# Ledger of designs, part 115: designed miniproteins, single chains, continued (4)

Each design is a single chain, and the fold is of that chain. pLDDT is the mean over its residues in the fold that is shown.

## One batch from the design tools (miniprotein)

Design m15983
Fold by ESMFold2-Fast:
Structure m15983 (fold): chain A 105 residues (1-105)
Amino acid sequence: AAKEAAKYAEEAGRYANEAARAAAKSGKAKPTSVAAAGASGAGAYAGAKIAEKQGTEEAAKEAARSAEGAARTAELAARDSGDPEALRYAERAEEYAKKAEEAAE
């Protein structure tokens, strides 16, 4: 369960980062929204890797919370960009963040 939550959080972080990149490439998103999404995605990814190594329920729950935050910032950047690819990545980030939360129980 804890390692599964960490893996889902890792995927959420990866998709959040991809959403930020797609939003940036569109040229329509606010630079601050893109920067926030990129930073949150990178942080969630790093946190997930740490949680995977620790293998504890507490670390898994923290990684899941970070993944949820990254998914939210990615959605804001994607919506701001209006880019279909960014929106798809943000949706996947949200899906994996939910899976991480469920697995962390």
Scores: mean pLDDT 83

Design m15984
Fold by ESMFold2-Fast:
Structure m15984 (fold): chain A 116 residues (1-116)
Amino acid sequence: MELSDAVKTLLYYVEQRYKLSEKAKKLLSTILALFEKKKPLSEQEGIILGMMLSGVSEEDIPVLERLGKEITDELGVTDLSEDEKLAIALGATVGLMHGVKKEEILEYVREALEKV
């Protein structure tokens, strides 16, 4: 799947802050590409969301880790690494900020897990 410039820009900022494995990066990029099929991201939105995620304070990292765990628990997936759960949390945060409903985010994460 070819990524949009907006998704590529967002991933660039995420990679400056977070050290994700290649599998976790593929999972995050797949989640973001699924959001874009329903609601396109502008280049400016990609920059803003990427900068916001890269600017998450150390005190808020446990909040992201909890979100990733809640999503994986709800989907019944227990065999993911911590960085894959973090990728899911980052993707879900983008979806919520981009106005995607929680129910739809869960379906996009499920679809992304099937593709990775």
Scores: mean pLDDT 81

Design m15985
Fold by ESMFold2-Fast:
Structure m15985 (fold): chain A 92 residues (1-92)
Amino acid sequence: MSESEIASRYAAAGILYVAAQWTLENADAYSPEEIASLARALVDAAREMKELGFEEVAERLLEAAEQLARLLEELGHTETAAEIRAEIAEIK
């Protein structure tokens, strides 16, 4: 992967983290499907960041994904939340 590609992926991970925080503060504006999609995007980004050696960034993304999974569980989407948590556990 080029340095430019690494920088782009790192920036994208940062944007996803900010989007997760915004979604948690504005949950009523998002569907459960949108929340689940964002959580999975955070998990995928965390896996990539860990492979690139950005372990602290990966940890922060997984923490955000766990918060979104908790929100899904509170909204009654327990199975989807459990699937996301299983994916988080595989990366930790």
Scores: mean pLDDT 86

Design m15986
Fold by ESMFold2-Fast:
Structure m15986 (fold): chain A 81 residues (1-81)
Amino acid sequence: KSEEYAKVIGLVLRAIGSLLEGDYETAARDFEAAAKLVEKIDPSNTEAVEAFRKAAQSAREGNADEALKYIREALKKLNEH
């Protein structure tokens, strides 16, 4: 699972980069990919999955601050689980 966890972190870092560049669609796509991967490797971590999906929704709405807030929440929930 360490390899799959590293892939989740890679997706999140790429998404944050896109978000900061104003590429909201790429950021949202990568946040959704992170959510799907977490759901596959740890389906009991529903809080992290939901937070990643909320980050994707906020990114699609052009709300970078809210997307970053949900990413911080998702990473916290991922680490606690």
Scores: mean pLDDT 84

Design m15987
Fold by ESMFold2-Fast:
Structure m15987 (fold): chain A 90 residues (1-90)
Amino acid sequence: SMEEARGMLLAGLASRAIREGDVETAVRYMQLLSSTQSEENQLLALRMIERAGKHNPKVAIQVLEKIYPYLPKSLQPIARKIIDDLRKSL
């Protein structure tokens, strides 16, 4: 569907911004994703950010901390675990 395609595009753009070190751009795409996309698509985006964070953990942590309050309560523990795992690589 167009909504699934949009969700995947936003997640991909956020993931790329993290790899490129652009916190503000990644945060904007993730905030838009959180406001427009299903919880399932938001979970997929978190997994893409986790993967991108292996290349740039400092930026990924900053992005996840900034988007945390915009996430569904069900996904907040997942985001915290990703932050904790990325901190181990610092």
Scores: mean pLDDT 86

Design m15988
Fold by ESMFold2-Fast:
Structure m15988 (fold): chain A 63 residues (1-63)
Amino acid sequence: MIKFSDIARETLERAREAGLDELVDRAVEYLKKAQKSKDPKEQIKYAREASRVLEELRRQLEA
């Protein structure tokens, strides 16, 4: 079973190979903020932002 974290990692790796470093760095930043946050509301906020960036990365990788 593929977990969300595994899908995110693969997307980020492919995006770096495609030269989308700025979007990758943004997604990683939000994921780290979600992981480090102790407030569930902040965790959800940053996870949603990360999801938005990952969706944009996926669209660009589809080309």
Scores: mean pLDDT 75

Design m15989
Fold by ESMFold2-Fast:
Structure m15989 (fold): chain A 89 residues (1-89)
Amino acid sequence: SFKERLKKAKSMEEVARLAAEEMYRLIQTPGIPASVARELQREISVESITHATGVSEEQVLNPETLSEEQKKKMEELDELVRREMEKLA
């Protein structure tokens, strides 16, 4: 599973690469309803953020509880995932 692959990641860069690969696979998979695809993308994002930054799932779902340091780490991960997605396109 994606969560099992994340456990083997040693850096934020590796988490970003794994997240991008998983999201790309989802986008390339035919026949997934849009609502299901959105939910799976949300799950990939939450699992990646919690693994890479140490931010809890509850905090990811309630961004107002995040410190400035936590927000910065999440922004760094998001930018890394975006760059990895661009490499796959």
Scores: mean pLDDT 81

Design m15990
Fold by ESMFold2-Fast:
Structure m15990 (fold): chain A 69 residues (1-69)
Amino acid sequence: VSKLESLLKREENTREILEKERERLREKYEKNPEEMSVKELLMLDLYDAVISTTDYIISRIKAKIARLK
C-alpha cells in the first residue's frame, strides 16, 4: 500500500508540473497567438495528450489502493 501511495504522489507531482507548463503555453496562445512557433502549438496539443495519459495512470493506481483498503 505505501509503495502504491508513493507512486501515486510522484505521478500527481508530475501531472502538476505538466499542467503548469500547459497553462503557460495556453496563456501565450490567448494573448499573442501570432508570436507562437509551430513547435509551441504542437506542444500545446501534446501536453493535452500526455496529461490525459497521466490521469489514466493515476486513476488506475487509485483504484488499486481503494481495492486494498
Scores: mean pLDDT 80

Design m15991
Fold by ESMFold2-Fast:
Structure m15991 (fold): chain A 66 residues (1-66)
Amino acid sequence: SMAEGEEIKRRAEELAKEMVELGVDPEKAKAAVDAINKAVDEGDLEAARVLLDIMEHELRELKAKL
C-alpha cells in the first residue's frame, strides 16, 4: 500500500540519519535510502522491506561496538 511505502521511506531516512551520526559515510547512507526509495516507487515492497531490514541490522551492529 502507499501508506506502507511512505512508512518504509520514513524509517529508512531515520536509520540513515542515525548511521551518519555514528560515523557512516553520508554518501553510502544516501545510496541505501535511494535503493529503498526506488523499490517502494517501483511497487516492490518485498525488496524495500528486505533492504530496510539490512539497514536495521547494520545499525544494530554499529551500536553493539559502542
Scores: mean pLDDT 86

Design m15992
Fold by ESMFold2-Fast:
Structure m15992 (fold): chain A 67 residues (1-67)
Amino acid sequence: SRSLASRLRRAAPSAVATALRGTSASEEVKRQLLEAVRNRASIGTLERLLSALSEADRRLLEQLLAK
């Protein structure tokens, strides 16, 4: 979602890496998301990558990054 993509753009890469370790996503998807965050990718790019995550994993990321 756009709100989750916006949270990822504001989050520190280390916080995103920690949150992603709690998800069931593949290592490739985790790597792509972390690289996109480090490179300050567009909201559209982050939304596309987030679509590879399950709904449960997206909800978990929203909870862990809600600050």
Scores: mean pLDDT 81

Design m15993
Fold by ESMFold2-Fast:
Structure m15993 (fold): chain A 120 residues (1-120)
Amino acid sequence: SVEEVLKAVEEFRELIDKTLQEIRKAIDNNDYEKALKILKEGYEKMLEIFDRILELVKDNPEIRKAILELMDKIHELFGKIVEAIENKDKEAAYKAIDELRKVVDEGFQRIKELLEKVKK
């Protein structure tokens, strides 16, 4: 249902906000190993939520496409965060985190707009 998709989207937003805040805190403390662990565990949980959303929208190709495109962008940006952490480049890591937040906000805004059009 649309309500189940919206709940999963909100769950994802709360998870990404918490995960990115915890990654940033670990980087601020120069704990790069902890930052990578938080990132990996957070990303695995995010994939579980995306799998649930994809199942809920399997019969809606436009929404499914938007979610898959968002997943691809998130995967790419997590890769950038990993690279920055491995290089101990705090500035690059913070920029990638900020870019990821923007991509998530814009992507889920698009998904919510598509859901409202098919609602009822």
Scores: mean pLDDT 86

Design m15994
Fold by ESMFold2-Fast:
Structure m15994 (fold): chain A 80 residues (1-80)
Amino acid sequence: MREQIVAQTYHEVLALLREAGVDEATAERIARLLAAGVATQDESLVQKALDLARAAGVSDATVQRIRDVVDQAMAQLAAL
């Protein structure tokens, strides 16, 4: 189900941002932008959200993990 994949992406990204020490408001903002990018297949929204994560001090390794979550979610939606 599309809504389930988008919700799962939001929760996984939010957990990764929290582990990285991002404050709750910023983590929620980034996770919402990534979930929206996945839902709309909008690479520009995904890139903007990843840039915000880097600006918030998230490591390159964690940004790559977030990118992997997004890519997996987009692939799952494309298979529906």
Scores: mean pLDDT 84

Design m15995
Fold by ESMFold2-Fast:
Structure m15995 (fold): chain A 92 residues (1-92)
Amino acid sequence: MFEGPEEALRLAERGIELGLEAMRLGAEAGDREALAAGIGAAIAAIGAAVTAELGLRAGNEEMVEEGLREAERALEAAEEALRRAREAVARA
């Protein structure tokens, strides 16, 4: 089994959770950019999970590694969107 598929899926799951929370808080605060960033991060995290899963099924280690990198980037984007959304709520 390739290294990283389980980690890619865990990071993607966290990215989805944080992205959706950023969307919810952005909507509550009326911050449309935070809402959009949260949705975008969640979609990117889903794409990362798909890339890692397809790589695993195909026996393609490079594709699994790309899925891991995509999941890491999606999680970072979700954390940034959530930080922005929380600041918007604090200002409201």
Scores: mean pLDDT 85

Design m15996
Fold by ESMFold2-Fast:
Structure m15996 (fold): chain A 72 residues (1-72)
Amino acid sequence: GKKLSKEQQDKIIEEIKKLKSLSEEVKNKIIEAVKTGDADVIERTIVELYLSGEISAEEANEVGKILRENGA
């Protein structure tokens, strides 16, 4: 799997914290996944949140954009 640098992780975490549409609980789940540095773990976490209905398709796309722009 693709591994994220600490700098990439920190940038993603900062941008996730700025999202107004996500609850703090959802943000924390994503942040913990980002802290693993494993892009496959992060993607799986986003997919699981979407399939469980905890985030919308639009919110999943916003998070996916942040990940792609930061090399995930």
Scores: mean pLDDT 85

Design m15997
Fold by ESMFold2-Fast:
Structure m15997 (fold): chain A 105 residues (1-105)
Amino acid sequence: SEILEKLKSKNIKDRIEGIEELFELAMKSSDPEARKRALQAVLELSMLLLTKTTNREDILRAIGIALRAIGELTNIDLGFPLPEGDKEAGEEALRIAEEALREIK
């Protein structure tokens, strides 16, 4: 998975791109549990990035992604209806999220 390779990168910009791509993939899922788990991974990985960079642009991008993930998680918890989505996107997002949360520290 290209997203997972980016998330494991030693390059901070590649890691940010991977988190953004995981967020977009999560938002394509029609499964609320898969979307929620992938968005939780986006939030955790974004917060982890804040401990690994002093670059202001990278910090602001990571904060922006984290805030978007919090907003979407809140929408799920409030029971807002999910748009029509892709089952395959949800399965892929869940797989990437579980792998990333297991291996990335």
Scores: mean pLDDT 84

Design m15998
Fold by ESMFold2-Fast:
Structure m15998 (fold): chain A 55 residues (1-55)
Amino acid sequence: SADDKLLEELRRLLESMRDEPLELQENVLRHFISTLPPELAARAEALARELLAAL
């Protein structure tokens, strides 16, 4: 599904940055989300918040 694909991409970005400061991880996620259509951006933002909260 589209949500599963977004979650997978977000997780992949976070995993690539796992050794980086949290501020950098948040910045990169924000930039990625800004490249998405508004509909997908809203979903990706919610998913990213949940992923970051789990760290």
Scores: mean pLDDT 78

Design m15999
Fold by ESMFold2-Fast:
Structure m15999 (fold): chain A 92 residues (1-92)
Amino acid sequence: SMKEELKELIEKIRELPLEELEKMLEEADKLELEGNKAAGLVAILIKMIIDMKKTGSENVTIDELVDNILDTMDIKGIKLEELIKTMKELLE
């Protein structure tokens, strides 16, 4: 259930216009500076999506993005619940 919610949030972020992604990145970077590690991971994801949109690279699947995020969470000690909460707050 939480993995499906993460996938849906990543899909929603990937469909956002470039201008909205850049605004979301600024908010995520601000939250990371305030000590939110989950926001730092969201910032990395948004930067990847922005780069893919600018280069026209469609070669990274949603499932590959989810797997990369889950692996990075485990390495950095970020909880899935905190990541989902942060993504939802940034999408509002």
Scores: mean pLDDT 82

Design m16000
Fold by ESMFold2-Fast:
Structure m16000 (fold): chain A 67 residues (1-67)
Amino acid sequence: EELDKKLKENIEKIGEDRFYQVLKALIEAGADPDEPIFGDKTIREVVENYLSPEKREELLALLEKRK
């Protein structure tokens, strides 16, 4: 819950577009989407819960293609 608040605040601070680009770059670099790299949260969980529907669908499609 504290981590959720911190992550949302960081997204607001840097902008959702930039956060999306960072997540996309990590996925494209071969990061494991199921590894908890945001505290206890995986890339998959962050994509599902913190991005707009359009950006979420795009990154989830990349994750499904990888797995």
Scores: mean pLDDT 72

